# Designed miniproteins, single chains, continued (3): the designs that were tried, part 38

Each design is a single chain, and the fold is of that chain. pLDDT is the mean over its residues in the fold that is shown.

## One batch from the design tools (miniprotein)

Design m9379
Fold by ESMFold2-Fast:
Formats: sequence, structure tokens, C-alpha cells
Structure m9379 (fold): chain A 75 residues (1-75)
Amino acid sequence: MKAEELEKQGKYEEAAEEYVKKAEEYYKQGKYLEAAEAYEKAARLYKEKLGDYEKALEAEVKAGLLLIEYGVSKL
């Protein structure tokens, strides 16, 4: 994935932004599990590499909400 290439280059801010973008694409496709995973990857980068706890929390909340939607969509 484009985001993984950015991580390997040490471009953590750009990588996190690409994970958020990918999560939004998955959400539009109804792929809530994949969208949640992409938000979790973005949150990890914001928290561990960038120290941006606000953006990390925002991404974690979005991932949690999508996991709830995934559960509902399987019922």
C-alpha cells in the first residue's frame, strides 16, 4: 500500500494521512472492518511516531464506531 511505502521512508505524517484516506475509501465501499484497521494504523503512527495524541484519539474513535457498524451490518 502507498501508506506502507511512506512508513518505510520515515514519512510518518504522510503515511498516517494515507491510512486515513484509505479508511475513508473502505468506509464508502461498506468495508467497515478494513476501514477500522486503516484508522487503527493511522492512530498508531500519530501516537507512537508523531506524538499527536489528539489525532490518534480521533482515529481510534472512528475505528471503534466502524467496528460497531460492522457488527450491525452482520446482523
Scores: mean pLDDT 81

Design m9380
Fold by ESMFold2-Fast:
Structure m9380 (fold): chain A 72 residues (1-72)
Amino acid sequence: MNEEVSKLFGEVMGAVTDPAVRQAVLKAANLVVQKGDFEGAAELVESALEAAGQTELARKARERIEELKKKV
């Protein structure tokens, strides 16, 4: 499960070069790994991607994080 989360966040960081998005992804990864906070992680990634104009990617990232939460 942690491997799937790391893979998803790696894909998001690879798709965008915005430093604010990268910082949000790193914070989201720490929330999931250290606290199991999938909701906080989803909100951080979604908000950062929307602010960067990546609204479709923001929606897909949130959906994938929510699905990962349901499997744990």
Scores: mean pLDDT 77

Design m9381
Fold by ESMFold2-Fast:
Structure m9381 (fold): chain A 60 residues (1-60)
Amino acid sequence: IGKLARATEDYTGKTPEELSLKKGDIVEILEILDGEHVLARNLATGEEGIVPKSILEVIS
């Protein structure tokens, strides 16, 4: 099971590869890409994309 995280703020993806999130959305972290970015899946929508780590709070 991947790590779960919560979006701490609304985020609008700036490119087609980025994931848009609403504050409170729960995501699964699929891959750590670098020190600033992860590949994540929004558990409510099933959409996957790149998200800044700074907007995520790890919960599990």
Scores: mean pLDDT 80

Design m9382
Fold by ESMFold2-Fast:
Structure m9382 (fold): chain A 58 residues (1-58)
Amino acid sequence: SELERKAKAYQTLAEGARGAAEIAAKVDPESAQLVRDYADELEKKANELRKKIEELKS
């Protein structure tokens, strides 16, 4: 479904952002923290979409 694809997209973006933040932290910890905060927000969006999908299947 569209919601499942969107949830997977946000999860993939969050995982990519976390990986980028880990690499960046070695040279720019301030920017790395901003990227981690962004990854957390993306993961929350993915989780909200997954919860909505589950509720719709009930």
Scores: mean pLDDT 83

Design m9383
Fold by ESMFold2-Fast:
Structure m9383 (fold): chain A 74 residues (1-74)
Amino acid sequence: SKEEIKERIIEEAVERFRKWLAEHPDATPEQLRLAVARVARWAIEEIEKELPDATMSEIAKVIQELVDRIRELV
């Protein structure tokens, strides 16, 4: 389903961020912001590729959920 695809993309993006965070224990706030921006861009590109009919509202909700999960890690 579309919901399962969105959840998988969010989980993969969060996992990419977790891996980056583990490899960068001394990351500055600027480096953290850039890492978040990179995984968010990857998630948008994956949604556009796998769900080409996704609305801007649906994409925005996925990015919000991604950011919320990342906030729990820092």
Scores: mean pLDDT 88

Design m9384
Fold by ESMFold2-Fast:
Structure m9384 (fold): chain A 76 residues (1-76)
Amino acid sequence: EPLKAIFEGKYDEAIKIAEEMLREGKITPAEAYVLLGIAYLKKGDYEKAIEYFRKALEIDPNNEVAKGILKAAEEK
C-alpha cells in the first residue's frame, strides 16, 4: 500500500504503487495525486509536489491535505 511505503521511507515504491492503483481504478485521480505529492515532498522535490497537489485540488477543491500543504508552501 502506498501510505505504508511512504511511512517506511520507500518513496519511489510509493509513487509506483500509487500510479498502478490509479491505472487499475483502485483509487481516485485526486487521491493518487495527493499520494504522489506527499511522496515527492518527502523526497525534497518541492516543484513536483506542488504540481501534484495543484492537480489534486483541480479535481477535488475540498481536499484538506492538498489545501493545507499548498497554503504552507505559498507562505514560504
Scores: mean pLDDT 77

Design m9385
Fold by ESMFold2-Fast:
Structure m9385 (fold): chain A 87 residues (1-87)
Amino acid sequence: SHMEKERERQRLAREVAAIYIDIVGLELELPTLSPEQAAEARRLIEEARKYVDKAIEALDNGDFETARKYIEKARELVDRARALVAA
């Protein structure tokens, strides 16, 4: 139903927002890393931002399956960047 689609859109949009918050938090930590770790973390963050943008485009097009896949890819990249920051 239309209401089920809107609820799913809202749920996925909240997941995207959570990833954005995590990305911002990680970017604030970059100055505390070695130059090599900062470069790798920045690369992962930039790739995660691209997947977030693709997820938003998929959500705008009503393609929730594709949006979920891009959200998962963004989360994987954020988790990898977080591991570098926590090291």
Scores: mean pLDDT 89

Design m9386
Fold by ESMFold2-Fast:
Structure m9386 (fold): chain A 90 residues (1-90)
Amino acid sequence: MEKQEEAAERLRELARRAVAAIRDPRRATATALLLIGAAISALRGDWAAAANDARAAAELLREAAEEEPEAAEELRELAEEAERLAEELE
């Protein structure tokens, strides 16, 4: 239970940070939905689904970094954090 709650909290925090960093509202929404979906999967103990959604979010964050050079460094850091979290969830 606590491990699932901790993972979900980390994913929700990452979603909040992604929304704050991504300037394009469509990219921000897509990234947040993947991270929130990952958090829900983690709470259900579906670690494979949580890891897959977190990795998909990392890819969207990398794409956002290419499209938004003013936020690129922060977005790449968030992408790396999402990838590490996905690895931890496996």
Scores: mean pLDDT 86

Design m9387
Fold by ESMFold2-Fast:
Parts: structure tokens; C-alpha cells; sequence
Structure m9387 (fold): chain A 62 residues (1-62)
């Protein structure tokens, strides 16, 4: 649902990820919005969330 996409957009804005990482994650959210089915939208939104978590985790590995 749109609420999850809005939440992720807010998290992207406050994340410590690079602009490049943020652009990639936003691309997934845009894909989710343009998805033809609710299932595809949910899958893309979940992928964006996992990518954001991965970017945050990268800070620990460095």
C-alpha cells in the first residue's frame, strides 16, 4: 500500500546511504508505484526496504 512507500521515502531521506544508493532505492519505489498488480507493488516495495537495510548495514562493514 501507499503508506509503506511513503514510510520508505522518509527513511531514504534520513538514511546515511549515498545519493547513488538512494537513487537506486527510489527507482524500486517508482517501479512499485507503476506496478500493474498489488502483488508486484508489494514485492518491489519490500525489495526497496531490504536495499535500504543493506545500505545501512554497509556502514558496519566499513
Amino acid sequence: EDALILKLNRMIETSQASEDEKASIRSLLEDARQASTPDEAAQKTTAAALSLIGAEEDEKLK
Scores: mean pLDDT 72

Design m9388
Fold by ESMFold2-Fast:
Structure m9388 (fold): chain A 58 residues (1-58)
Amino acid sequence: MELTGEDVELLNELAAGGRLGPVASMEELAAQVAAVAEETGDPRLRALAERLRALAAE
């Protein structure tokens, strides 16, 4: 499974906005994105978090 250009853009926007903290793994990154998705209710971030979790499991 691969990240789309839209997924990469969303990650860049979250990082630039200071919404992402330090991460040690793809699983930690997925957890941070999932937390932002839960707080904002943004379905795009929820979908991104699911894809990141799938990548972490590979």
Scores: mean pLDDT 77

Design m9389
Fold by ESMFold2-Fast:
Structure m9389 (fold): chain A 95 residues (1-95)
Amino acid sequence: SKGEELIEKVVEATKKIVKALNEKDLEKAKEIIDELLEYLKTHLSPEVVAEIEELLERMLEVMEETLKGKLPLYSAQAVLLAETTEIILLIKREE
């Protein structure tokens, strides 16, 4: 289904973001997020995209704070996992 393809895209992007976070490459993480958002904008309603964009902005903020040493690395990892789960649920609900 179209939803399954979108979920697969989110999961693959999340794996790449985790790798960028472990390599401390915030610019690469931003690039991956921007590419994911452009893809999702072509397949989801503007309302759902706006919610996903807010979740991704929160994740970037936590990653930036973590790389500045203001938060432990596990904080960014936990937020990434939680927000990826929420994005998947939003996609499933749009059908």
Scores: mean pLDDT 83

Design m9390
Fold by ESMFold2-Fast:
Structure m9390 (fold): chain A 90 residues (1-90)
Amino acid sequence: VESLKEEAIKYLEELIKFVKDINPELAKQAEELKELIEKNSDPITLRKARTEFALLAHKVMQEHPEYAEELLRLTNKVLQAVNKIIEAME
């Protein structure tokens, strides 16, 4: 379970570095999701934060099509890692 959290945190940090200069709001939401994982937040809280993050990431992809491919790749890595954490808690 700890290794799943480490993987999710790593992907979130990669995404934060990538989007920091593109969309600071998305970077902040990714930081908040990282903090929730570090604090061992409950599955309901993680699911809500994951959904809000995914919706904002999709919006940013539409606003910045030049970054959409890389942002989609990074977002998918984050979502897959977070989903594994939620599944392990259920």
Scores: mean pLDDT 84

Design m9391
Fold by ESMFold2-Fast:
Structure m9391 (fold): chain A 66 residues (1-66)
Amino acid sequence: MTLQELRSLLEKTIAHLEQVIAELKEQLAKESDPEKKAELQEQIQQLEADLAELRERLEELERLIA
């Protein structure tokens, strides 16, 4: 895999996770069950952590190909 291919993959993965997080936040706002709200909050927190890591990796990669 080239650095450009890896960058494209990371950008697509980041965009996909941002969309998933947005949808989960909408579900959380509409959810009335406290147990399901807790599950959604945990999923959002985990995905936001994953998103932050991917963004850091993208930034590092962009420094290498700049």
Scores: mean pLDDT 83

Design m9392
Fold by ESMFold2-Fast:
Structure m9392 (fold): chain A 81 residues (1-81)
Amino acid sequence: AEIEELKERAEEYRRRREELERELAAQNAKYRQLMSSGDEATAQQYQAQGHEFSAEADKQLRELEERYREAEERAEALEAA
């Protein structure tokens, strides 16, 4: 049961990471769209908000990656034992 639970937990962390990565990609795409439109003032405001979001998302992504790696390593260790 423990190996299965660890794998399910790792899968949850992986899904959360993918969701954050998709949000970051959407933010970057929107910023590029605004830059292409020539609306510099709106693009600058959006970039400032996006920078704060990206910094927070980067911290969460690092935490999720560490948690995912830990769960996978623990599951592998239990399988090898």
Scores: mean pLDDT 76

Design m9393
Fold by ESMFold2-Fast:
Structure m9393 (fold): chain A 60 residues (1-60)
Amino acid sequence: MSVFQQLLDLVRELLAQGKSDEEIKQAIAELLRTKFGITEELSDIELDNILNLLKTFLGE
């Protein structure tokens, strides 16, 4: 399963649960760190860009 697909599934689920953008960004960072070995800390701007891209793809 691609990283992008797993991020889309995560964001879709968290948006459906009414989670805040801050909670979703933290979940994205944790998933990238734990499942894909991205150990470098992503900035808030980078996480905003990732979240915005995923929301755009989901039609949000």
Scores: mean pLDDT 78

Design m9394
Fold by ESMFold2-Fast:
Structure m9394 (fold): chain A 56 residues (1-56)
Amino acid sequence: SASELYKRIAMHDLSRNVKNLSDEEIRKALDRLVEKGYLTEEEAEELFEELMKLKE
């Protein structure tokens, strides 16, 4: 599905730069994807949690 594809793209792009991005920047990027309909709110929250684990 388009949602699954965009979720994977977002995870790939954000995870590669996660240590160079603030929590606010990551949240903003995910919020924009939800706004555009590429992700659900739940998918954005799941990705945020995974990215925060990578950032430590």
Scores: mean pLDDT 79

Design m9395
Fold by ESMFold2-Fast:
Structure m9395 (fold): chain A 86 residues (1-86)
Amino acid sequence: DPLAEAIARAREERAARGGSGPPGIIEIVRAALEMGYSPEQIGAIVRAELARIYEELGLPPPTDEQIEGYRRFIADELGIDESLIA
């Protein structure tokens, strides 16, 4: 499962930096990129993780506009092209 593998890798990287708890979306996407996942796989990871976060926070499901905004935010934070998150 690509999402589970990316989460596991991000958690290890977080722990190596002295962090604890679940990794954030930026950490998960960074791990997926390092593992060589396709833009489509990374896009699916982003959508799944955002849906989970919004549900956990008691927010309504993310709109397409919010998902697109997060896709741009993640790309900017990682210094990558948005096309790598499909």
Scores: mean pLDDT 81

Design m9396
Fold by ESMFold2-Fast:
Structure m9396 (fold): chain A 77 residues (1-77)
Amino acid sequence: SPEEEKKKRVEDLKELFDLMIDKVLKKAKTSSEEERKKLAEEFKKEAEKLIKELDKLDPKAAEEAKKKLEETLKEIE
C-alpha cells in the first residue's frame, strides 16, 4: 500500500542518516581542526536535505533527526 511504502521510505531515510552520522564521525576522528570544519559544513548541507525529505513524510522523525544533527555537529567540532 502507499502507506506502507511511505513507512519504508521513512525507515530508509533514517538508516541512511545514521550511516551518514557514523561515516562523518569516523572521518572527524582522524581529521585536522580545519578539515573538521569543512566536514561539519558538508554534513550539515546533506543532512538538511535529508531532513527536509523526512519532514514531508514524518515531521516527528524529522525533529528527532534535527536533534541528532545538532549533537553530531558538536561532536565533529
Scores: mean pLDDT 86

Design m9397
Fold by ESMFold2-Fast:
Structure m9397 (fold): chain A 63 residues (1-63)
Amino acid sequence: MSPEEIFEALRELAVAVVRASADPEEGLATVRRMVDAALATGSLTEEQAAEILATAEAVAAEK
């Protein structure tokens, strides 16, 4: 997959994780771990990681 395809896939997965979680804080913790792993392997840029986290936090706020 291209870096852009990885970014979009992780972004969609992050939203799905938060929405599926009964506890939005637990969902966000899972998203933070997956983003950290992708950033550590160079699969995401810092900007892409920040965008995924901001999107997940916005979804979690809509409780």
Scores: mean pLDDT 79

Design m9398
Fold by ESMFold2-Fast:
Order: structure tokens, then sequence, then C-alpha cells
Structure m9398 (fold): chain A 61 residues (1-61)
């Protein structure tokens, strides 16, 4: 599965678009896609790789 597809699935689970998710986390869309691919959709690992607080992702859910 591509990083772009994985990022879209994560955004869908959180009820936002990929662009809104990237903006909320303060990262670029390519960085979000790369991290999503490497973490296989694990939100805690995604937050760690992007250098963001996991609480931000919890607040979106």
Amino acid sequence: MSGAQRAREIARLLGVSVGELAETLGVSRPALQKASEETAGDLERLAELLGVDPQVLSDLA
C-alpha cells in the first residue's frame, strides 16, 4: 500500500481530509504520506516520527 493511500485512510478514520490532517499536525503532505507508509497506520508511531504530540491525534478522533 502506498503512503498516499495510507494517509488517506488515516484521515478518513479521523473524519478529516489529508490536507486538513497535514495542516493540523504542522507537516507537509509528502512528510505525512512517508510517515504513514513507514508506520503502517499506527497513530502513536506516526506522531513520534512527525515530532508531534500524540494528544493532537486523540483530539481529532
Scores: mean pLDDT 74

Design m9399
Fold by ESMFold2-Fast:
Structure m9399 (fold): chain A 67 residues (1-67)
Amino acid sequence: VDEKELEELRKKLENLEKAKEEGLMSDEGTQYLEKAKEALEKKDLKTAKEYLERASRHGVEQYLKLN
């Protein structure tokens, strides 16, 4: 397991959880975020990375599209 990548993914998860708490994340993004969190707990870095990317696109993307 890549400890550096695991830490990076955990930090990304924390940032996305903050976006969720601020109401900036869609329901779909929230579901992907939950999947990513579960994968990180299992140290499944590939699955975690995939779901974090999807959560980012469906959460932070919505935030970024707001002008």
Scores: mean pLDDT 73

Design m9400
Fold by ESMFold2-Fast:
Structure m9400 (fold): chain A 80 residues (1-80)
Amino acid sequence: SELEKVSAQVRAVGLLEEIRILIRNKADPEEIARAIKEAREEIEKLREMGEDETAERLEKQLEELEKEALEVAPELKELI
């Protein structure tokens, strides 16, 4: 449904923003890992709904944030 697609996109974007803030503030690794996992779940929902272009764009953003997070908190390797 269109509402489902919009909701998943909004949640994914919001989670990516949350991850950026958590990394900047050197938040607890478990909190960063949770946000990364939730972002992946929302991106996967978009892909399942056929929103492949949007999902690919968001996934690339998540991959860059994950690299940044691992530089700030190497212990994330055990959580993600």
Scores: mean pLDDT 86

Design m9401
Fold by ESMFold2-Fast:
Structure m9401 (fold): chain A 89 residues (1-89)
Amino acid sequence: SSADIEAFVKEVVELMEKYLAGEISLDEFREKVREIARKFGLSEEVIELVVLIAETAIQEVLDGEVSPEEGIKALTREVTRIFKEEQEK
């Protein structure tokens, strides 16, 4: 449902913000993203894709290629697309 997509994206964005603030490690970030994705019923293959996308968004922010706000928007867009594609199968 749209509510599930919004809840999923919100939890992943909150983790990204915590990582960028130095509140959690990268390993904790990865594991928490996996836990959230499993909770929302994504397959293991899709979970690893979501983790890769989230790490890419973080890396682009850390490298100064995008602002934190732009990175969060890109992550939100990509994760929303993947979640919708999985729901259409």
Scores: mean pLDDT 81

Design m9402
Fold by ESMFold2-Fast:
Structure m9402 (fold): chain A 80 residues (1-80)
Amino acid sequence: EEGKKITLDAFIAQGKYWEEKGDYEKAAQAYELAANVALSMGDRETAAEYYRKAADLYEKSGNTEKAEEFRRVADLLLAS
């Protein structure tokens, strides 16, 4: 579905924008939303990639609990 691809690309662009600005919490949130869209499209590999990016950025922002949660989600997506 084209609409989901546009939404995915928009969240990826937002994630990159906030990363460049050093706002790691906002960047992590954008990549989390990108991963959710990829997962809704059945693209588990892309979802795992962006959940891992979100996890790394949550860790940089001091949110270790979310970082561990999303790393585990990414690992589960790649285990099937």
Scores: mean pLDDT 86

Design m9403
Fold by ESMFold2-Fast:
Structure m9403 (fold): chain A 67 residues (1-67)
Amino acid sequence: ELAAVLAEVLAALPEEVRRLVEEYLARGDLEKAATAIEGAALGLSIEEIKERIAAGVSPEQIAAAAE
């Protein structure tokens, strides 16, 4: 289910991004966790991902930027 899919996605992420996503999930910040996952999928650096999250960028906005 959703949790199993998330675990597989986390395993595929760079270690730095995986730790960031795990931190957000532990805090219940699901939107920030999703934004970090989408940013990593787009090839963003950890610094760029953190900047997007600080700016309040949604996961949908990052996914749209890939096109």
Scores: mean pLDDT 74

Design m9404
Fold by ESMFold2-Fast:
Order: C-alpha cells, then sequence, then structure tokens
Structure m9404 (fold): chain A 80 residues (1-80)
C-alpha cells in the first residue's frame, strides 16, 4: 500500500541520516552542505507524500528515490 511504502522510505531516510551523522567529521564543508540540503529535501518530500494521494503521491515518491540515491552515492565517497 501507499502508506507502507511511505513508512519504508521514512525508515530508509532515517538510516541514511544515521550513517551521515556517524561519519559527518569525515566530509568536507561543501559535502556536508550538500548532504544537509539533500536530507532536508528528502524529509520535505516525505511530508508532501503524506499530504498527497494517488498518482501525485507516486510522483513525489519517485523524486524521493532519486534524492535518496544521491545521498547514498555521496555517503559512499568516504569509503575511498
Amino acid sequence: SLEERIERYEKAVEQLKKVYEKNKPHFTPEQQAELDRLIQEAENLLKEARKSTGEKAVEILKKLVDVMTRIAKLLREIDK
């Protein structure tokens, strides 16, 4: 269901935030600014998805997946 998808993405965003907070000192100021921006964007998209229904909510979740993918990519850069 849509509600189950939103709950799953909320947990995924919280996990990304935990990884970021644990590793925050290893990022440059520019990387921290970008990660802070993307995380805020993801949280705003989750809030908007909860206020939306049907195809509108699905479109918002698609944008959320893109933002989460960008966060995950940036977080992986610290492992190199």
Scores: mean pLDDT 85

Design m9405
Fold by ESMFold2-Fast:
Structure m9405 (fold): chain A 59 residues (1-59)
Amino acid sequence: SAAKRAEQERANKEAALGIEKAALSIEPDDEETRKNLKELMRELGYSDEEIKKILEKLK
């Protein structure tokens, strides 16, 4: 169903977010990883303020 597809897309983005967070914990200065995290978080409905706070915690 359409609802299940939307849930799957969200779950896939959340999984990708977790992978990118793990990558950033290993290489904190990776600009590409930071950019990917920002885009994924924005797509998941995070505000710009929340994104900034999360990225600061991952330094």
Scores: mean pLDDT 77

Design m9406
Fold by ESMFold2-Fast:
Parts: structure tokens; sequence; C-alpha cells
Structure m9406 (fold): chain A 66 residues (1-66)
């Protein structure tokens, strides 16, 4: 189980990260205030990396756990 947390995202970046999480089977997506997106689940390394890259491209700080 992995958790990808992105903070400080632009509106576009938050949307991109959230959509990638929603498109990932079995992933749980939380969209918070101030450009925060958290994706949790049984993510592959490639899925977690894709979400993390979207978060970084969106101007956010990204942390991957698991």
Amino acid sequence: MKTVTARGLSATGATAAALLGIGTPGAEVEVGKDGTVVVRGDLSDAEAQGIADAGRTGGGTVEVRG
C-alpha cells in the first residue's frame, strides 16, 4: 500500500493529480484545501510515480510513502 501526498498545487495541478488517482483501480483520493491532494491504495511504482510527477508539474511538494 502506497500513499502519495501533494501540497501547494495549482488548481490545474490538483485536478491532474486527482484525475490520475481516480483513474487508478482501488485507489482512494482525497482533495483538500489549499491545493492538497492525497492518493492512497495498492499503487504500482509506475502509478505512484505518475501521480507524483503530476503533483510536481502542478508546482506542488510531493511525498511518497509505502
Scores: mean pLDDT 81

Design m9408
Fold by ESMFold2-Fast:
Structure m9408 (fold): chain A 65 residues (1-65)
Amino acid sequence: SGGAEAAAGEVARETGLPLEEARRLVERTKSGELSPEQLGERLAALSGLPAEVARRIAEGAAKAA
């Protein structure tokens, strides 16, 4: 859906991750494989962003998806 695609684009833009990687993480969150908290942890680990910043990005993506 448009929400998941928009969320993936936002995650890629804010984290610098490739769009394909961001899309996979957003889809896993939408399917229930990852919680928004777990998404934040993965984004921090993959991007090197501070945990606080990664958490905010994950919360935004979860609301948009």
Scores: mean pLDDT 81

Design m9409
Fold by ESMFold2-Fast:
Structure m9409 (fold): chain A 82 residues (1-82)
Amino acid sequence: MEREREERERREREERERREEEERQRRVDLRVSWTEEGELIERILAFAREQGLDLEALERALRENYREAVAEGQARLAAAEA
């Protein structure tokens, strides 16, 4: 009987794949939100260029904020799996 658990685990894995597909759909919604933020960032950079601001410093600050958000997302994913 216990060896038959592998078939049940395979079914659970298929169900996990289905749930992962739904999670991927939610990630698409996040990507849309991130696209809107990307547009805002581009507008800020364009404005900074017109004003003669240090684009290098601005880009660095924006990338650091973005990387912090990604690192937080990765940490949450690792915590959810642990």
Scores: mean pLDDT 63

Design m9410
Fold by ESMFold2-Fast:
Parts: structure tokens; C-alpha cells; sequence
Structure m9410 (fold): chain A 95 residues (1-95)
């Protein structure tokens, strides 16, 4: 249960980062799908995220997909990677 909750928090942060990146590129996320599969024997959560991004200028859509596994051992590393990505977006926004 706790690992699924942490995986959902990571997925939500990925969604937030994608929305911010899309806005910087003059677009938006029009659809976001989240799938989390938990394996209690391995104590891991497999996360599949699918996002449809639309350009405001052209109306063209691109689909992006992310697959990653969340474990008790890698969760802090994943959070650190997301913090680094957010810092990079903040720098891009300030430019």
C-alpha cells in the first residue's frame, strides 16, 4: 500500500513537470493516463504514464510514454531525479 501511494506521488510529479515543459514549448497536455501495477512478492510498483501533448500554434499532437519501476530502494533516487528536472525547468523559465 505505501509503495503504491509513493508511486502515485511520483507519477503526479512527472505529470506536473510534463505540464510545465509543455507550457514552455507553447503547448499543453490534453490527456494523461496512469497505470500502476504492484507486485507484492518483489515489493515493486511498475508505472506506465501516457501523455498526449498538443501544440497551441499548430494543433498537432504528440504522444509520450514513460515506464519505470518504483522500489523501496530506488524511490529516493527517483525523487532526486524529479527535483533535478524541476530545477532545470525553473532555469529554463527564467531565461
Amino acid sequence: MKLIEEAKKIAEEVKNLLEEQARLDGGRITRFEEKIEYDPERKEAKVTLTADIESAATGRRARVEFEFTVTPENIDELKAQLDAARAALERARAA
Scores: mean pLDDT 79

Design m9411
Fold by ESMFold2-Fast:
Structure m9411 (fold): chain A 69 residues (1-69)
Amino acid sequence: SEADIEKAHRLYELAKKDYGKSKDPLVQKLLEETEKAYEEFLKNPSKETLLELEISIGMLRIAAAVSKI
């Protein structure tokens, strides 16, 4: 749906804003995986590919929180 496309776009843009400048290699790698999940959603829009994007962002957030020390 259009709402899911809007949601995916907002999630990805926020991830880039929050984590795009990170110097942590794990955060950088997980941001790359988030970009791949977003590209997959755009190619094959579904509730499953949206969920995969949400999961990747969750992993990214956890890694970023851990990397602060």
Scores: mean pLDDT 85

Design m9412
Fold by ESMFold2-Fast:
Structure m9412 (fold): chain A 69 residues (1-69)
Amino acid sequence: SKAIEAALKAIELGEDDPVGQQAAGGAYNAALAGAASEEAKKLLEEAAKKAKNEEARKAVLEAIKAIPV
């Protein structure tokens, strides 16, 4: 799915950023589950905003957006 692909790309791009990796990993797990609550998505978005790598941050946000509620 687009969500899984975007989350995997974020993990690859942010490998040297522990905070970005945590956000990307959370988005990946939510994408694999096929759904996330609005509250969980907001928490992942806030974590993603703290990522150092801009492209990794964009990929995490894209993944979160693609996950159904």
Scores: mean pLDDT 77

Design m9413
Fold by ESMFold2-Fast:
Structure m9413 (fold): chain A 90 residues (1-90)
Amino acid sequence: GEAEKLLKEAEELYKEGRYVEAAELAVKAAGLAIKAGDYELAIKAGQLGVKAGMEALRAGGDALRATGLAIAGIGEAWEAAHKLGKKAEA
């Protein structure tokens, strides 16, 4: 699906040190995975978004953009984990 494709592209960008682009695609993949009900994929993508956003911040680029991407990744991962957990415990 589209979410899996974007996550693979984000993982490749991360390996290349293109952290802002990796974080943007990872956050986008997480949102699409949530819409598709694939919460495990969304958690993985959100976590990559956080990791890539934090590396972008360390690289000394646009701190507001990097921080915003890390926060977005946290939010997507938390929402996905919460939905997955509630479904398992209900």
Scores: mean pLDDT 82

Design m9414
Fold by ESMFold2-Fast:
Structure m9414 (fold): chain A 64 residues (1-64)
Amino acid sequence: NKLQKLILKLIALKLRIIGLELELERLEKSDSEEAKEKIEKLKKEIEELEKEIEELEKEIEKLE
C-alpha cells in the first residue's frame, strides 16, 4: 500500500528531525566558533528535512 509506505517515511523523517534538534540544543550551550559552524549546518539539514516532510504530507493528502 503506497499510503502506508509514505506514512512510514514521514515518521522516519520526523524522528530524524527530533534527533537533529536535540543535537542542535546541545551545541547551542557551547559558545565556540566550531559549535556555531555545526549549528549552521544542522539548521540547514533540518530545513531540508522539513521541506521533504511538507512535500510528503501533500502526497499523503492527495491519496486520502
Scores: mean pLDDT 83

Design m9415
Fold by ESMFold2-Fast:
Formats: sequence, structure tokens, C-alpha cells
Structure m9415 (fold): chain A 62 residues (1-62)
Amino acid sequence: SREEYLKRAEELLEKAKESGNPVLIRQAEATLEAVRDPSAPERVIRASLDYLEDLAKEAGLE
């Protein structure tokens, strides 16, 4: 599950960087840091990913 979150966060960060959207890049980096933190609760990781995915969808990067 954490490995799946890591892969998804990395994919979204790559798309964010390609878009050049600084808000999306910052959010993707924050999400990736949360996933890499072994002390981060799963609920926090999920919330961060959900928010990032919503932002990416709004930006047309789905």
C-alpha cells in the first residue's frame, strides 16, 4: 500500500513538473515527503494524495 502511494505520488510529481504549475509541484513534493515519512499515518498520506489528485484533475493533468 505505501509502495503504491509512493509510485502514484512520483507519477503525479512528474506530471506536475511537466505542467510547470508551481502550486501543483509544491503539493506533489509535500505528498511525496508524507509518503516517504514512515511515521506519517495512512490517513494523512491518503488525504494528501486525494487533494493532489483533485488539483491535478482541475488542472487537466489526469
Scores: mean pLDDT 80

Design m9416
Fold by ESMFold2-Fast:
Structure m9416 (fold): chain A 84 residues (1-84)
Amino acid sequence: SALEALEAVAEALRRAAEAHPDDADLRAAAEHAEAAVEAARAGDVEAATEHLAAAEEALARATGADVEVDREELRAFAEAAARD
């Protein structure tokens, strides 16, 4: 399910942040992913979408990746996760 996928991503980011305790961007990505899980469980699609976008941006900073944040795609994912 979308919620299970989001929970798995949040857990993976939490483990990555734990492995790299000096990486503030990885910590921010993990914290935003966890907040997105909580917002989705509460049915707050707007908050979940905002936290997902922030997590993607933080992860891009941590990895040096060039990431284009697709707000429409993130909102669709947040809606699916909130419905689970």
Scores: mean pLDDT 85

